# Ledger of designs, part 23: designed miniproteins, single chains, continued (5)

Each design is a single chain, and the fold is of that chain. pLDDT is the mean over its residues in the fold that is shown.

## One batch from the design tools (miniprotein)

Design m16765
Fold by ESMFold2-Fast:
Parts: C-alpha cells; structure tokens; sequence
Structure m16765 (fold): chain A 61 residues (1-61)
C-alpha cells in the first residue's frame, strides 16, 4: 500500500491496542497534527480522523 494507507493502518492498530479512551484520543490527535506537518491534504486527514473516531467509539461499546 501507499505510505498514507500504511500510516492509516498503523494508527488504527494503535487505537485498537490503546489501554484507555483517553490514550486513544490523544494518539489520534497527535497523529493528525503530524500528518498536517508532513503536508498531507485535508481530505486525507479527514479520512483518517473519521476512521480513528469510529474505532474509538467501538472501544466505548
């Protein structure tokens, strides 16, 4: 897969392995900031944000 897809899967795996919702949210927020700094498009950032938030919601029940 492309670098973007690899990074997205890495983040989602990290969220699924988080010890708490707080940790998962912090990881998502930090990752999105890094992607912006690396010059990823807002479309790509929103795609990852939506996927990450959905994974976090699954951790809540």
Amino acid sequence: SSLFETLKQYLLSGIRGSKSIEQAKAALDKFLAILRDWGFSEEQINEIREAGLEEIERLEK
Scores: mean pLDDT 82

Design m16766
Fold by ESMFold2-Fast:
Structure m16766 (fold): chain A 86 residues (1-86)
Amino acid sequence: SEIEKLLKELEKLDKEVDKLVDDYKRGKISPQQLKDQLDKILKRLMEIAKKLEEAGASREDILKMVGTILRVIGEIEQAELDIRRA
């Protein structure tokens, strides 16, 4: 189903976020690099969210998507603070 494909894309993006955050905490990437990559992921998440709504995804699936978006926004805000301190 379209919803199943979109949820699999969401899972892949969640794993990319986890890797980026881990790489940042380990000093492998700069806060600017983290922010740039998270901004790209956020744009894709917003596209997936729109497609999930259009496909008639359940409230439960929509809430899961919103949770992921809020997590990414929080990581972007932290990266922006770290950039201003650098």
Scores: mean pLDDT 87

Design m16767
Fold by ESMFold2-Fast:
Structure m16767 (fold): chain A 96 residues (1-96)
Amino acid sequence: SEEEVRELADFVVGVAENLGELELARAVRELVELAIERGELELARLAVETVELMLIKGKYEEALRFARELIRLVREGRFEEALELAREKLEEVLNE
C-alpha cells in the first residue's frame, strides 16, 4: 500500500540522515514522491527496499547513484526500465 511504502521510505530516510548521508536521504524522498505521483507504487517499494539493503551493506555512494538514476528514468517516463534496474540492483546487492 502507499501508506506502507511511505512508512518504509521515512524509516530509510531517517537511517540515511542519522548516518550523515543527507544527499541520499533527499534523493530517496524525491524518488518516492515522484514514483507515487506517477502511480508507480511497486517501483517506489522496490527502490526503497533496495536502498535499505545497500545501507545495511555500507554501500552509500552506490545507493545515491542508484536513487539518482531511478529519479532520471522516472522523470523521463521510463518506468519499465526503472523497475528492471531496481530488480537487477536488488539481485546484485543480495549476491555481494
Scores: mean pLDDT 88

Design m16768
Fold by ESMFold2-Fast:
Structure m16768 (fold): chain A 100 residues (1-100)
Amino acid sequence: SLKEKIIEGLKKLGFDVPENATLEDILKIIQKALGLPTDGKFDEEWKEAVRELFRAMGLEPPEEVTLEDFYLVLLRIVGLKPVDARELTPEEKEQLKELF
C-alpha cells in the first residue's frame, strides 16, 4: 500500500517508525524532524515548514500551502516521486485522501 511504502521510505531515511504507524504518528515524526510542535496538526507553523522544504529543494513555495503540497514533498523525500515532479496525479490524490 502507499502507507507501507511511505513508512519504508521514512525508515530508510533513519526515522524510527512503528510498523503499525497511524497518519498522526507519521506527522509527529516529521514535525519532530523539522523542529515543530509534535501535535499531529497541519497548522500555519507546519505550512511555513513546508515552504522551507520547497526552498531547500530549489523550488518556489506556493503562497497558500495545502495538504496536497505537503504530500508532494513527503513523496519526494521518501523517493516515491521524482525530484522534478511538480504536482500529485489524480490517482495519488485519491489514494492519499483515503490514507489520511
Scores: mean pLDDT 70

Design m16769
Fold by ESMFold2-Fast:
Structure m16769 (fold): chain A 60 residues (1-60)
Amino acid sequence: LREKLRDASIRSVAARLGQVAAEVEAEITGDYETGQREVAHWKAEQARLDAEIAKLEAEL
C-alpha cells in the first residue's frame, strides 16, 4: 500500500511539472491553444492521481 501511495505521489508531482512546462512553452512559443490543451491534460491527470492518493490514504 505505502509503495503504491509513494508511486502515485511521485506521478502527481511529475504531472504538476508537466503543467508548468506546458505553460512556460506556451509563453515562449506564443502557441496558447496547444498550451491550453496540454495544461488541461495535466490538470485531469493530477485530479485522477489525487483521487487515487485519497483512496490509498483511506486504506492506511
Scores: mean pLDDT 80

Design m16770
Fold by ESMFold2-Fast:
Structure m16770 (fold): chain A 67 residues (1-67)
Amino acid sequence: GESTVRRIAGLSDEQIEEVARALGVSVSSVREVREMARAGASPGEIERKLRELGVEPEDLEAVLRRL
């Protein structure tokens, strides 16, 4: 939801690397999602982008909770 988008927007470069490793995606892909969140992308737009990258939103939320 909205709180998840805010958390994504607030990720540090170190946290981006941790998220990329945990989800099995490139650091560039996670950075793109962070920049979308910072640019005001909706929760639905972020979710769609995650699915295009092969990431389930629930898996991202689990990783974010562990940071």
Scores: mean pLDDT 85

Design m16771
Fold by ESMFold2-Fast:
Structure m16771 (fold): chain A 113 residues (1-113)
Amino acid sequence: SKSLEEAKQLLENLKNNLDAPFSTENFISLLESLKNAALECGNTELAQDYKDRLTYLKQAYLPENGASFLKDYEGKPIKDFLEAYVKLLGFDNVEAFFKVFEDDLKVIESLCN
């Protein structure tokens, strides 16, 4: 799957560039690639989960819908965004959060074969 390879590349770029400026659009692109990879490989349930996350994140740009949190981290180091975001989601650390994406990618890849 083209989207699977794109999702892998975007995740590795995120993990290897923690001091780079955070971009909400780049984070949305990672989730879009994961959604599309899940759809292309037949995991409709996982694709729906990523679609729901994307809908929530896109609504966060509207003042009425709250979650100005993403915009507060725009242009700050990715590590600062991730440390704050994973804490709000109840993850132990950033590594545990990345493991969720890595495990999802393994599930998607197993269905593409």
Scores: mean pLDDT 76

Design m16772
Fold by ESMFold2-Fast:
Structure m16772 (fold): chain A 85 residues (1-85)
Amino acid sequence: SSRLEEVVKRFEEVVKRTEELLSKLPEDNPEAQKLRFELGVLEGIARIVLGVSRLTNDPEWGTEQLEKLLKRVEELLEEAEELLE
């Protein structure tokens, strides 16, 4: 698998885990609401990045951008885990 495919797979895994944890938190919790909003924004940006990478035939750029987004979604996962403690 390419580096881009590996990063996409990891991004999807972390997003899924974050969504699963956030689903256990109350809908009216303002910290949880902010995390849900931020997760949605990051998912939207990732889709745009993948589209641009495909259109420009630049998988290296797409990989670099997705690795940055992955770090941010991993931070959201940690924040979601802390809210459940």
Scores: mean pLDDT 88

Design m16773
Fold by ESMFold2-Fast:
Structure m16773 (fold): chain A 62 residues (1-62)
Amino acid sequence: TAAVARQLGEELLRAAGKLTEADREGIIAMMVAAGVPREVAEALVEAALANDRERVRALTEA
C-alpha cells in the first residue's frame, strides 16, 4: 500500500549512505513481502542508493 511504501521509503532515506548494491535484492524482497509492488520497491531502492530524496518522496506520494 502507499502507506507501507511511504514508511519504507523514509526508512531507506534514514539509511542513505549505509546501503550498498549487495543490500539491493534483500531490501526489495522485504518490501515486496510487506505488500509494496515490486516495481515501486525497485524504484525506491534505486533512488535511495542514488541518495535522491526527491525521487523517494515522489514515489511514496503516489
Scores: mean pLDDT 70

Design m16774
Fold by ESMFold2-Fast:
Structure m16774 (fold): chain A 98 residues (1-98)
Amino acid sequence: MTEEEVQAANDRILELLREGKLDEASKLAREHVVHPDVRLAILAGEKVASLAPDELKPRIARLTAEIVEEMRALPPDQRPSLQEILERLEKELGVKLP
């Protein structure tokens, strides 16, 4: 894929996440080359969604989009780990994760 195609895929994934469509965003992330930050955030969102009620999926998707946007504003050395993203999702959703 070209850089333009990669950017378009990442932008579409963020749009789907903002719309609360976690499953569709996750599918696109598997089918396309995506930025590491987007891949990591989607992985965290999928893990939380697997442990949470389906009613929370749209909120998980929207929070995942917010995390991606915040990560892109940070220099690479200051970006959160998978564990830190999971802890933030747990806190924001008011759920206990194992």
Scores: mean pLDDT 78

Design m16775
Fold by ESMFold2-Fast:
Structure m16775 (fold): chain A 88 residues (1-88)
Amino acid sequence: SEKEKMIEEIAEEAAKTLSIEELELLREVILEGDEEVIKKLAEILGVDEEEFRKVVETVKKLKDDPKVQEVVELMVEAIEKAIELKEK
């Protein structure tokens, strides 16, 4: 399906670009948005911590929106596949 192809393409690119530790941090930010994980990932990516936190908080506030939920689920699945590709 179109969704499966997108997930595979994102997973392959993420596996080539990011370390396992970076992928695990990204997954944790998407699922839980823990403050310490947000801070650490912002430092690794070289982005402003406060701006990154605001994006994560906005996504969390919209968690009940079906469109946001679909994007979150797609991103989590792509990250999990990227980790599997790197562990093989």
Scores: mean pLDDT 75

Design m16776
Fold by ESMFold2-Fast:
Structure m16776 (fold): chain A 65 residues (1-65)
Amino acid sequence: MKKLSKEEIEKLAKELGLSVKKVENMIKALYAMKDWSKEVQIQFLQKNAGLSREQAEKLLEAVGL
């Protein structure tokens, strides 16, 4: 899983309509879930961050999942 810079996290937060802290918390949760199925990771992001499937997939791609 790729470590994102603060600038990359800020850009993602703006694009996804989330706070920087929310994106950081989601990334920490995804790190704990890195060996789980992609579908479960997407469902987690949809439920906990209110992201669409497309937004969830964009976040996963950004962190190298």
Scores: mean pLDDT 83

Design m16777
Fold by ESMFold2-Fast:
Structure m16777 (fold): chain A 93 residues (1-93)
Amino acid sequence: LEKGVEYLKQKKYDEAIKEFEKALAEDPNNLEARMGLAVVYAIKGDFDKAAELLVEAAKRFPNKVDRVNVKSVATFFKNLGFTHVAEAVEKAL
C-alpha cells in the first residue's frame, strides 16, 4: 500500500510495518506489501523475518513476472550485504 511505502521513505519503520501488516491482513497475496515488509525488517536487522517474507512470496507467486520481481528484490538485498536473505529466496525459487 502507498501509505506503507510513504512511511518507509520517511524512515518511520514501525508505522511502515503497521501499514504493510494491515495490507497483508486484507490481502495475504499482496506481493507489494510483503516486499515492503521484508525491506523494513532487513533495515531493522531482522534478517530471518525478511528472508521468511521473501521465501513465502517466491513460493506463492509462481508466475514468471512475479518470480522475476522477487528475484530482483533478493538481488537488491544481496547487493546491500544481506546475503542470508538472498540465499533463502534462491533456495525457495
Scores: mean pLDDT 74

Design m16778
Fold by ESMFold2-Fast:
Structure m16778 (fold): chain A 59 residues (1-59)
Amino acid sequence: SEAEEEVKEILKKGEEKYAELLRNADISGPEARKSAEDLGQAALKTYKEKAEKKRKEAE
Protein backbone atom coordinates (compact mmCIF):
# COMPACT_ATOMS: atom_id res chain seq x y z
CA SER A 1 0.00 0.00 0.00
CA GLU A 2 2.81 2.45 0.81
CA ALA A 3 4.50 1.57 -2.49
CA GLU A 4 1.24 2.35 -4.33
CA GLU A 5 1.14 5.80 -2.69
CA GLU A 6 4.78 6.44 -3.64
CA VAL A 7 4.07 5.43 -7.25
CA LYS A 8 1.12 7.86 -7.38
CA GLU A 9 3.28 10.66 -5.95
CA ILE A 10 6.05 10.02 -8.51
CA LEU A 11 3.58 10.11 -11.42
CA LYS A 12 1.91 13.26 -10.02
CA LYS A 13 5.29 15.02 -9.73
CA GLY A 14 6.04 14.11 -13.35
CA GLU A 15 2.75 15.63 -14.54
CA GLU A 16 3.31 18.78 -12.44
CA LYS A 17 6.81 19.22 -13.86
CA TYR A 18 5.49 18.79 -17.41
CA ALA A 19 2.80 21.43 -16.83
CA GLU A 20 5.33 23.83 -15.26
CA LEU A 21 7.75 23.47 -18.19
CA LEU A 22 4.99 24.30 -20.68
CA ARG A 23 3.81 27.29 -18.60
CA ASN A 24 7.33 28.75 -18.44
CA ALA A 25 7.83 28.19 -22.18
CA ASP A 26 4.69 30.22 -23.02
CA ILE A 27 6.52 33.28 -21.63
CA SER A 28 9.68 32.57 -23.67
CA GLY A 29 8.05 32.03 -27.07
CA PRO A 30 7.33 29.27 -29.61
CA GLU A 31 10.87 27.82 -29.87
CA ALA A 32 10.99 27.42 -26.09
CA ARG A 33 7.56 25.76 -26.18
CA LYS A 34 8.77 23.05 -28.60
CA SER A 35 11.87 22.44 -26.46
CA ALA A 36 9.74 22.29 -23.28
CA GLU A 37 7.39 19.77 -24.91
CA ASP A 38 10.31 17.47 -25.77
CA LEU A 39 11.82 17.87 -22.27
CA GLY A 40 8.43 17.33 -20.65
CA GLN A 41 7.81 14.11 -22.58
CA ALA A 42 11.27 12.84 -21.61
CA ALA A 43 10.59 13.72 -17.96
CA LEU A 44 7.23 11.88 -18.01
CA LYS A 45 8.95 8.79 -19.45
CA THR A 46 11.65 8.95 -16.76
CA TYR A 47 9.05 9.24 -13.97
CA LYS A 48 7.09 6.29 -15.39
CA GLU A 49 10.25 4.14 -15.43
CA LYS A 50 11.07 5.27 -11.87
CA ALA A 51 7.54 4.31 -10.76
CA GLU A 52 7.88 0.83 -12.33
CA LYS A 53 11.19 0.23 -10.56
CA LYS A 54 9.62 1.39 -7.29
CA ARG A 55 6.86 -1.22 -7.68
CA LYS A 56 9.43 -3.99 -8.24
CA GLU A 57 11.53 -2.91 -5.24
CA ALA A 58 8.40 -2.94 -3.04
CA GLU A 59 8.37 -6.74 -3.16
Scores: mean pLDDT 77

Design m16779
Fold by ESMFold2-Fast:
Structure m16779 (fold): chain A 85 residues (1-85)
Amino acid sequence: SDIKKQVEDIEKWVEERKKQLSPEQQKELDRLLENIKRYADYRISLINKTTDPEKKKELLTDSLGILRGREGRLKKIIDGALAEE
């Protein structure tokens, strides 16, 4: 699904850059990433339970928008940490 693919892309982006961060920063990123994954799984479940095609499209669009916002937050955290080097 588009949601699953977006989460996988976020996870790969974070994991590659996480190696440059402190152990404490890595733990916080792991927590935030786990929250994103739980949210995505919840939204996928909700979409799969929905029978109306138009409601499925709306749920998908809304879910992708929220995930992009969370991705942007993670990127700002990582970019800020790396800029301190």
Scores: mean pLDDT 81

Design m16780
Fold by ESMFold2-Fast:
Structure m16780 (fold): chain A 77 residues (1-77)
Amino acid sequence: LVELAEEKARELAKLPPEEARREALAFAREHLSPTAVRALEAALAGNYAEATRLMSTLSPEERRAVALLLEAIAAAS
């Protein structure tokens, strides 16, 4: 999972910001739990309190995957 998220993050860094966000959400919906998808959505909406709460319930692998996607989107912005 983490390795797959790292590869996706590298792809996202090459995309325009809007496309990076869309692709990150698509990856999360395909490969991550519903809770991880909600955490990513909350962070992208600027709801950091909810994102932090949801992230704390995730496995270490899913927390790392969500963090990698968010970092890549920030880099693409």
Scores: mean pLDDT 82

Design m16781
Fold by ESMFold2-Fast:
Structure m16781 (fold): chain A 62 residues (1-62)
Amino acid sequence: KARELIEQAGLTPEQKALALEAVEALEAGDFDKMSQLLDELFPTLTPAQREAVVKAVQAAVK
């Protein structure tokens, strides 16, 4: 579910790797690592891509 949203977001391979690592950090309960990865990723994204990543992160907590 979360990984599907990331795949559909139109990210570069490098941005996709950071987004997936952030989701995995969240699933592992490492909120500090998740926040660091998202802080690096978000400035490089369009508003639509940011929304897709936020939805993926939200899907990972359910």
Scores: mean pLDDT 78

Design m16782
Fold by ESMFold2-Fast:
Structure m16782 (fold): chain A 65 residues (1-65)
Amino acid sequence: MSQEEIAKEIARKHGISVATAKKIISTLQSLENPYKADKRAIAEKYGVSVGTVLTAIELLDENGL
């Protein structure tokens, strides 16, 4: 999947905007290790659940992004 398609999938599964999903993806991709990220802090920053952040990490990893 493209990064755009991943953003749409996150938005669909978690009821958030595609724009918010793109911001989360961009934040995760800027980190040295997304798996070690403070997922709760990212969730609070964007007004999403920790589950949304976990889904983003998993989809990015599955797609080599």
Scores: mean pLDDT 80

Design m16783
Fold by ESMFold2-Fast:
Structure m16783 (fold): chain A 100 residues (1-100)
Amino acid sequence: MRATPEEVERDRANLAETLREASEYVEKGDLEKAIRLLGLVAPAVGFSAAVSAYLAGNEEEAKRFIEITKRAIEIADRLESGADPQEVAEEVRRLAEETK
């Protein structure tokens, strides 16, 4: 498997957009969709991005994508456990900005 810098940038943009969309669903009260985006879709995109970055020779960026993925999963678990949606929406928005 080989990755280009352009592929890594597309994966980053996709991850940031997934997190932004998740924050919108949290704000709308659609927690089921938000949890799916944070706990399933974002991890899939983030893992792909991490692998691409690693294969492009950027281990620091790969580790960053893994950390973002881990934080998304932790946020999904907290939403399922009854965390305040408004606080979570702000946290997810910050995570999306950090991912750009």
Scores: mean pLDDT 83

Design m16784
Fold by ESMFold2-Fast:
Structure m16784 (fold): chain A 85 residues (1-85)
Amino acid sequence: DPVEELRRKSRERAERQRQARKETGKIELTEEQQLMLKWMNGEKLSPEEREKLEKYLDELADKNNATPEQRALRQQDAARLAAQA
């Protein structure tokens, strides 16, 4: 089917363009930052991705010397997104 072939190639082209934008250094997102964006957008994460994200958030809290109030707000945001998922 020529229409399905064109749709498939269009999707592949869009995927390659996204990959090329990452490679040009315009998007300096780490793997952990990409997982955080997926989580914030309410996308479904695998158990392994959730574990990586939790470790990253804990490391950020330690690095930033987050106050108890800031940690509580982060936990509330996480609970709210989990309830929506």
Scores: mean pLDDT 65

Design m16785
Fold by ESMFold2-Fast:
Structure m16785 (fold): chain A 136 residues (1-136)
Amino acid sequence: SPLEAAYLAERLLKGETVIVDGKEVSSLEDLAELAAQGNVTAGNILAAYLMMKYLKLSPVEAALMLHTALKQGKITVLGKTYENIKSIGDLLKKVVEEGGPEEAGKAMREIALSFGAPQEDADRIGKAALEAAKKL
């Protein structure tokens, strides 16, 4: 759920390790890697993490924003609008299928920047998504 995703993101922001589908996640880059592989749960935790870290939202506020975004199911990235989107993971999977790993890296970077991430953070997260997408 959006609220569960937000609380897992809060634990990551506190420096804790969480388990997502049997995999250890301790960083934003780990979330980006799993999201680039199409992991819906990791993609929702990633969205909540970006909202909490860069928009300074509480877990409940991030959960509400995520719930609203998922209900709309639309996102525009790299000049293209995607519909019926269930998470950043679902989005990145579609980006890889249409444009390959390089486009997934660019899309992840653009998403991070749109939430107010500094360029250095956005570049690092985008690179993690690119490298993970290359392994598909």
Scores: mean pLDDT 87

Design m16786
Fold by ESMFold2-Fast:
Order: structure tokens, then sequence, then C-alpha cells
Structure m16786 (fold): chain A 107 residues (1-107)
């Protein structure tokens, strides 16, 4: 059944993206514990919380809601520009859409 295979592929892709966001969250938590990284420990812990919520939204198929959290996290200083660009790529349905969103935001 082609429809069933497509549904499973889409679910698997969302799961993979969510797992990468959760891995980034663990990275920020580790950096905060060690007192390293480009941001304060407090901001890195806030970044981790937001990344985990983004992962939850992606698992539910809510890419738009996940992107809203990414924009807010960047505006609040919880993500560097490079980290924000990487996160937008993970919460966008396509690489092209991610590029367009980044270009529009940094105009």
Amino acid sequence: NLAELRRRAEEEQRRGRAELLESLARGYEAQAELGVGPLSPEKQLKAAEVLREMARRIRAGDFEGARELAFEAYKNGYLTEDEFKAVIALVSPSAEEARELIEEFFK
C-alpha cells in the first residue's frame, strides 16, 4: 500500500528531526553544566527547554508552531545566529523553505 508507506516515511522523518532537536537540547544542557559555550548557562538551559518543545510539536506535525518557537528563542537571545539557522532547517518541511525563511528574517 503506497499511502501506508508514504505515511510511515513522513512519520519517520518527523521522528528523526525531533530526535536531532532533543540531541541539541542535551548539548545545551551539558554546556550549561560545564559553564562553556557562547551563551550564559541560564540562556542555554532556556534554549534546551524550547528545543524540547519544538521536538514535541514536530512529532505532532506542527512545523509552523515549532518555527514560531525558534523565532521567539532567537529574539530572546537563547540561540546564536548559526544555531538558529540549524534549528530552522530542522523545523522546516524543506531545505528551500528553510532558506527562504532565514533570508526573509535577516533582511
Scores: mean pLDDT 83

Design m16787
Fold by ESMFold2-Fast:
Formats: sequence, structure tokens, C-alpha cells
Structure m16787 (fold): chain A 87 residues (1-87)
Amino acid sequence: VEEYLKKALEAAKAGDLESAEEYGLKAMKLLKEAILAGDVEATTAAAKAFEKYAPEIAKLLGLDEEEAKKAAKAFAEKAIALAQEKA
């Protein structure tokens, strides 16, 4: 997950919004797979990566950085809770 989010950030910095979206979707898919597998450790690592990279990517895309940071944190907490239910 973190590797794809890092690639998404690099693409966004280069102005390649299509690649940034593609890598972001791949990161999201891996997070969903970890949640469905009940892999709390992998989900926690992925959630932390989203909290780290998503606000900066959002800012580069012209979105509100503070709202993105708040959304990423809420999403991370929810993802971990869902993985715990599946475990």
C-alpha cells in the first residue's frame, strides 16, 4: 500500500493525474483486501500510509488539505475496526 501511495504522490507532483489516480486505486484495493482478510496488522500499516500520503496528494490535486487529513484519519480508524470484526 505505502509503495503505491508513494508512486501516486510522485505522479501528482509531476502533474500526471491519471497515474496518480491509478496508483491511489491500487493502494485502496490492497487496503480493502487486507480488511476482508481480517489482517489487522496489514490494515493498520496501510491506514497509517493513507494518513501520511493522502493529505499531501489531496493538496496537489487542489483539494482541502485539512479536510483530507481529517477524512484520512476517520477512514483509517474505520478500516482498522472493520478488519478487527473480520478477524
Scores: mean pLDDT 78

Design m16788
Fold by ESMFold2-Fast:
Structure m16788 (fold): chain A 86 residues (1-86)
Amino acid sequence: MLRVSIVEVKYDEETGKYTVTVRAESDTELISRVILQDESGIGLGVAVAPNAHSAEVTGTLDKKQKIIVTVHLASGEVHTFEVELE
């Protein structure tokens, strides 16, 4: 089974930005890529070729919003998740 979760959300008072860390976990397949995008589809971060059952990706946002997480598996399967930052 494939899962995506928010590990951490940090607010930086000096920059006014939020740093978000997301973890993707796969019980059966290796993860080949994780892409993190904002609600407009702008790329925030990518984990390239982790080749592991888990991968973390970190991105920076100027406001709390919905993020889009796309996970590529070694099989070639692609899964997209929407995660809200309240």
Scores: mean pLDDT 81

Design m16789
Fold by ESMFold2-Fast:
Structure m16789 (fold): chain A 65 residues (1-65)
Amino acid sequence: VEEAARALGEAGAADDGIAASEAAREVLEKAGLDPYDLRLAIVKAVEEHGKDAEAIAEAVLALAG
């Protein structure tokens, strides 16, 4: 799940919607997360830290558990 969270952070920072969708799917499958909660965690990370790949990845990992 750490690799998928990192990939999601990188895709989010790059505004790569396709890569972000693929990484998000992998995070959801591996961590059993709700799609709504994942989306909120990413939005909050971007609002607080900007498009920072590491901050986004950390927020996703914190949600995953």
Scores: mean pLDDT 78

Design m16790
Fold by ESMFold2-Fast:
Structure m16790 (fold): chain A 90 residues (1-90)
Amino acid sequence: MPSLEELRERLVRILEREEDPEELIEEVMKIQGVKREDARRAVEIRQALYAGAPFAEIRELLEELGITVTEEEIEEARAVLHAEVERARA
């Protein structure tokens, strides 16, 4: 089974569009016990966050999953995601 650290490294490559997300979607489903559509949406949201998509776009994606977020929570998520990418590159 892939470790959480291996999944983080793959996520970084997917965020930078260096890798196809399909394999990560399958691993997320297997580890977290979620449906394929939910796993795919989670990857899409992270890609949008990393690409600097507007708050309104991210909010709509999360509302489709039944998740309500504030702009402050989205900005915190962006900062965490960028910090994880920087750490993976070091």
Scores: mean pLDDT 67

Design m16791
Fold by ESMFold2-Fast:
Structure m16791 (fold): chain A 60 residues (1-60)
Amino acid sequence: SDLIEELIKRYGREAVERALGMIQMIVAANGKIDEDDLRMIAKLTGMSVADVRRLAEVVL
């Protein structure tokens, strides 16, 4: 995905992989991801909320 490569270039592979893992864990546990989840992932990874949301759209 062009988005994944864009985000890796901006934030680094570790941050993007951590965000992906957190998104997948939350969706597996709760069946969905909400705005509070996106804000928490952004805080923990250093990514913007907008970019975490874009990443969640690829996973979901």
Scores: mean pLDDT 86

Design m16792
Fold by ESMFold2-Fast:
Structure m16792 (fold): chain A 69 residues (1-69)
Amino acid sequence: VPAPPLTVEEVNAIKRVADAILQGKVDEAVRLAKEAMEKGYGDVVIDAGLTVARHYGREDAVKALEELK
């Protein structure tokens, strides 16, 4: 069963979280992920953020985003 397609809003949220992680702004990444959770697409944003954080070795971001699960 294929996942539903991402909306423009979800793609933009993923980009903002990725940018925050790459800039080392862990608190901003967590805030943006929580906003996505309140809007009903937190899982998509958190999973994408974890992928970026793990790829770039941002351990603090990985731990912070995992706590949101």
Scores: mean pLDDT 80

Design m16793
Fold by ESMFold2-Fast:
Structure m16793 (fold): chain A 129 residues (1-129)
Amino acid sequence: MSRREKIAAVFEKLGATPEEARKLADLFLELMPDVTDDTDITPVFERKFFGFFIQYDPSRPDLLLEAIKNPDSLTGLASRPEVVAFLKKVSTLSDEAQKVFVEFLQRLFSLISRKNPKTFGEVLDELLA
């Protein structure tokens, strides 16, 4: 299975349609073009989403969903141009796809916030289990 197919399968498992799951996977890969299955995802994710998760509690899906719906409301460290552009693209998808993406971020954050480093492939395998 390709990385794109694995990411899409995670989004489908979380409730996205096959079409929106594929679109979410493409958008996520565009945000992280240098990430491979062997990449330590923790520093890459922290670099992209550090300010986002400082501003928004990752345990609060309602607040994360609001941030996706209003990406221009992001300030300071959360207002990285590539992250804002990415969230604007996610906000054009269905409400169901946006909720799936929020759940994906929460699960991803939970896995990488543990002391043990995880490769992106290992994180995807845990999300598919």
Scores: mean pLDDT 75

Design m16794
Fold by ESMFold2-Fast:
Structure m16794 (fold): chain A 100 residues (1-100)
Amino acid sequence: MKKELEEAIEQAVRLLREMGLSDEVIEAFREAVKEMSKTHSAEDVIKVISLAILEIMRIKGGEPSFLSQEATEAIKKFIETGDVEAALKAFELILKELQE
């Protein structure tokens, strides 16, 4: 894994912990990022991480989302369940919005 991607993951994990997310959600986040890094560039994965963290912060703060309803609902399911597949779906939807 590129050092910049590893640093982005570490920063994201610290923010997730500060937001009070469970270890299960944090581990699902790490696994989903690892899976995405197999098929996507480090630059794209870092952008997805940044938007996912920003969206989680908005959801936790009760602020309106700037992402699609589908992406927002996928992120909410991910943080509620700690499911790796839910995290992957959320990240895939974010990546799609980034490419538009």
Scores: mean pLDDT 81

Design m16795
Fold by ESMFold2-Fast:
Structure m16795 (fold): chain A 67 residues (1-67)
Amino acid sequence: SALAAEGGRAFRAGDYATAARLYEQAARAHSDNPAILGLIYRELARAYAALGDEERAARARQKAAEV
């Protein structure tokens, strides 16, 4: 996904807020593909954890496990 790739670039640049937003958009774009959705939720959890948002990180990890 182009959105997930952009999210990864933002994450590597230390822009975790932009990474989280792009991964949220990617998750919506791939809502019908469980395998891709699970990968996106794992990356989203990493971005939220890097922001110190453990509650959102935990929810994203849960969603990754449930796809």
Scores: mean pLDDT 85

Design m16796
Fold by ESMFold2-Fast:
Structure m16796 (fold): chain A 82 residues (1-82)
Amino acid sequence: MTTKIPHGTLVTTTTSSSKTLTFTADDGYQIGSIYDENGNFIPLANGVVFNGITVTVDGNTVTLTLPSSYEGTFTFTTVREV
């Protein structure tokens, strides 16, 4: 029994001054999932809007554009494509 551990887990915190967060996977990896501070997953699809957050996907990079009043912590995970 082998539990696949994500390649990496990065946590970033928004501030009142930052309305754009960019997550980039290492070369050869992809972003597998993004979660907000309440554990809600954010859909990983280009052009999707989720709870006022706009998601942009470009290769191994995901950019979240946040509402002006948003403060919180995001967790993203990376996976290796086989």
Scores: mean pLDDT 69

Design m16797
Fold by ESMFold2-Fast:
Structure m16797 (fold): chain A 70 residues (1-70)
Amino acid sequence: MKELIELEAEFTLYHMGAYIAIKQGDTEKAEEYLKKAEEVVKKLSELDPELAAQFRKVIEEYREKVEKLK
């Protein structure tokens, strides 16, 4: 399952990017990474809906943090 591994790697990259941006107060960069992470989750839901649901929850938690920084 090359696709699943690649999508998990992409999510990790964007998730970490969003985390760092939030920590630095960079809401624009955080929103960019979260948007990319959502696109990955959409593709992942086709292959593994349970994992996609877990990742979506992480995105929503980070989105809440971004809104508080605005």
Scores: mean pLDDT 81

Design m16798
Fold by ESMFold2-Fast:
Structure m16798 (fold): chain A 60 residues (1-60)
Amino acid sequence: SMEEEIKKEIEEGKKMDPVQASLKYAETYSKALENKAPKELLQEAFDAGVEASKAQVAKA
């Protein structure tokens, strides 16, 4: 399902470096919005992107 695909992409992003993860999470969130995913899943994708962005700034 679409929800399973989005969750898989979030999990895959956890294995990537923060820069690549933030880009992947931005695309995942956009895809979730286009497909009108549940609010809980949208929040998970958004939060993952924020954490990846914070990790990138901390590394820099």
Scores: mean pLDDT 77

Design m16799
Fold by ESMFold2-Fast:
Structure m16799 (fold): chain A 75 residues (1-75)
Amino acid sequence: SKEEIEKIRKKMLDEMNKVAEQAEAAGLTPEEIAELVKKTLDKLYNEYVKQHPELADEIKKFYDELKKLIDEQLK
């Protein structure tokens, strides 16, 4: 269970970082990058909750935490 949630967290972070790096390389603004990363986070959250409903509470906690961090970085 712990190993499974850690794998999900790592995959979500890796995908978000990849999207952010790709967007930055494409010359998007910080605001545009944040919006794209948030859309990716929403997609990943929905996907992983459907695949792992038994971990839905842990996934949501992580989703909420990441969303807060993205919003704070925008300032």
Scores: mean pLDDT 82

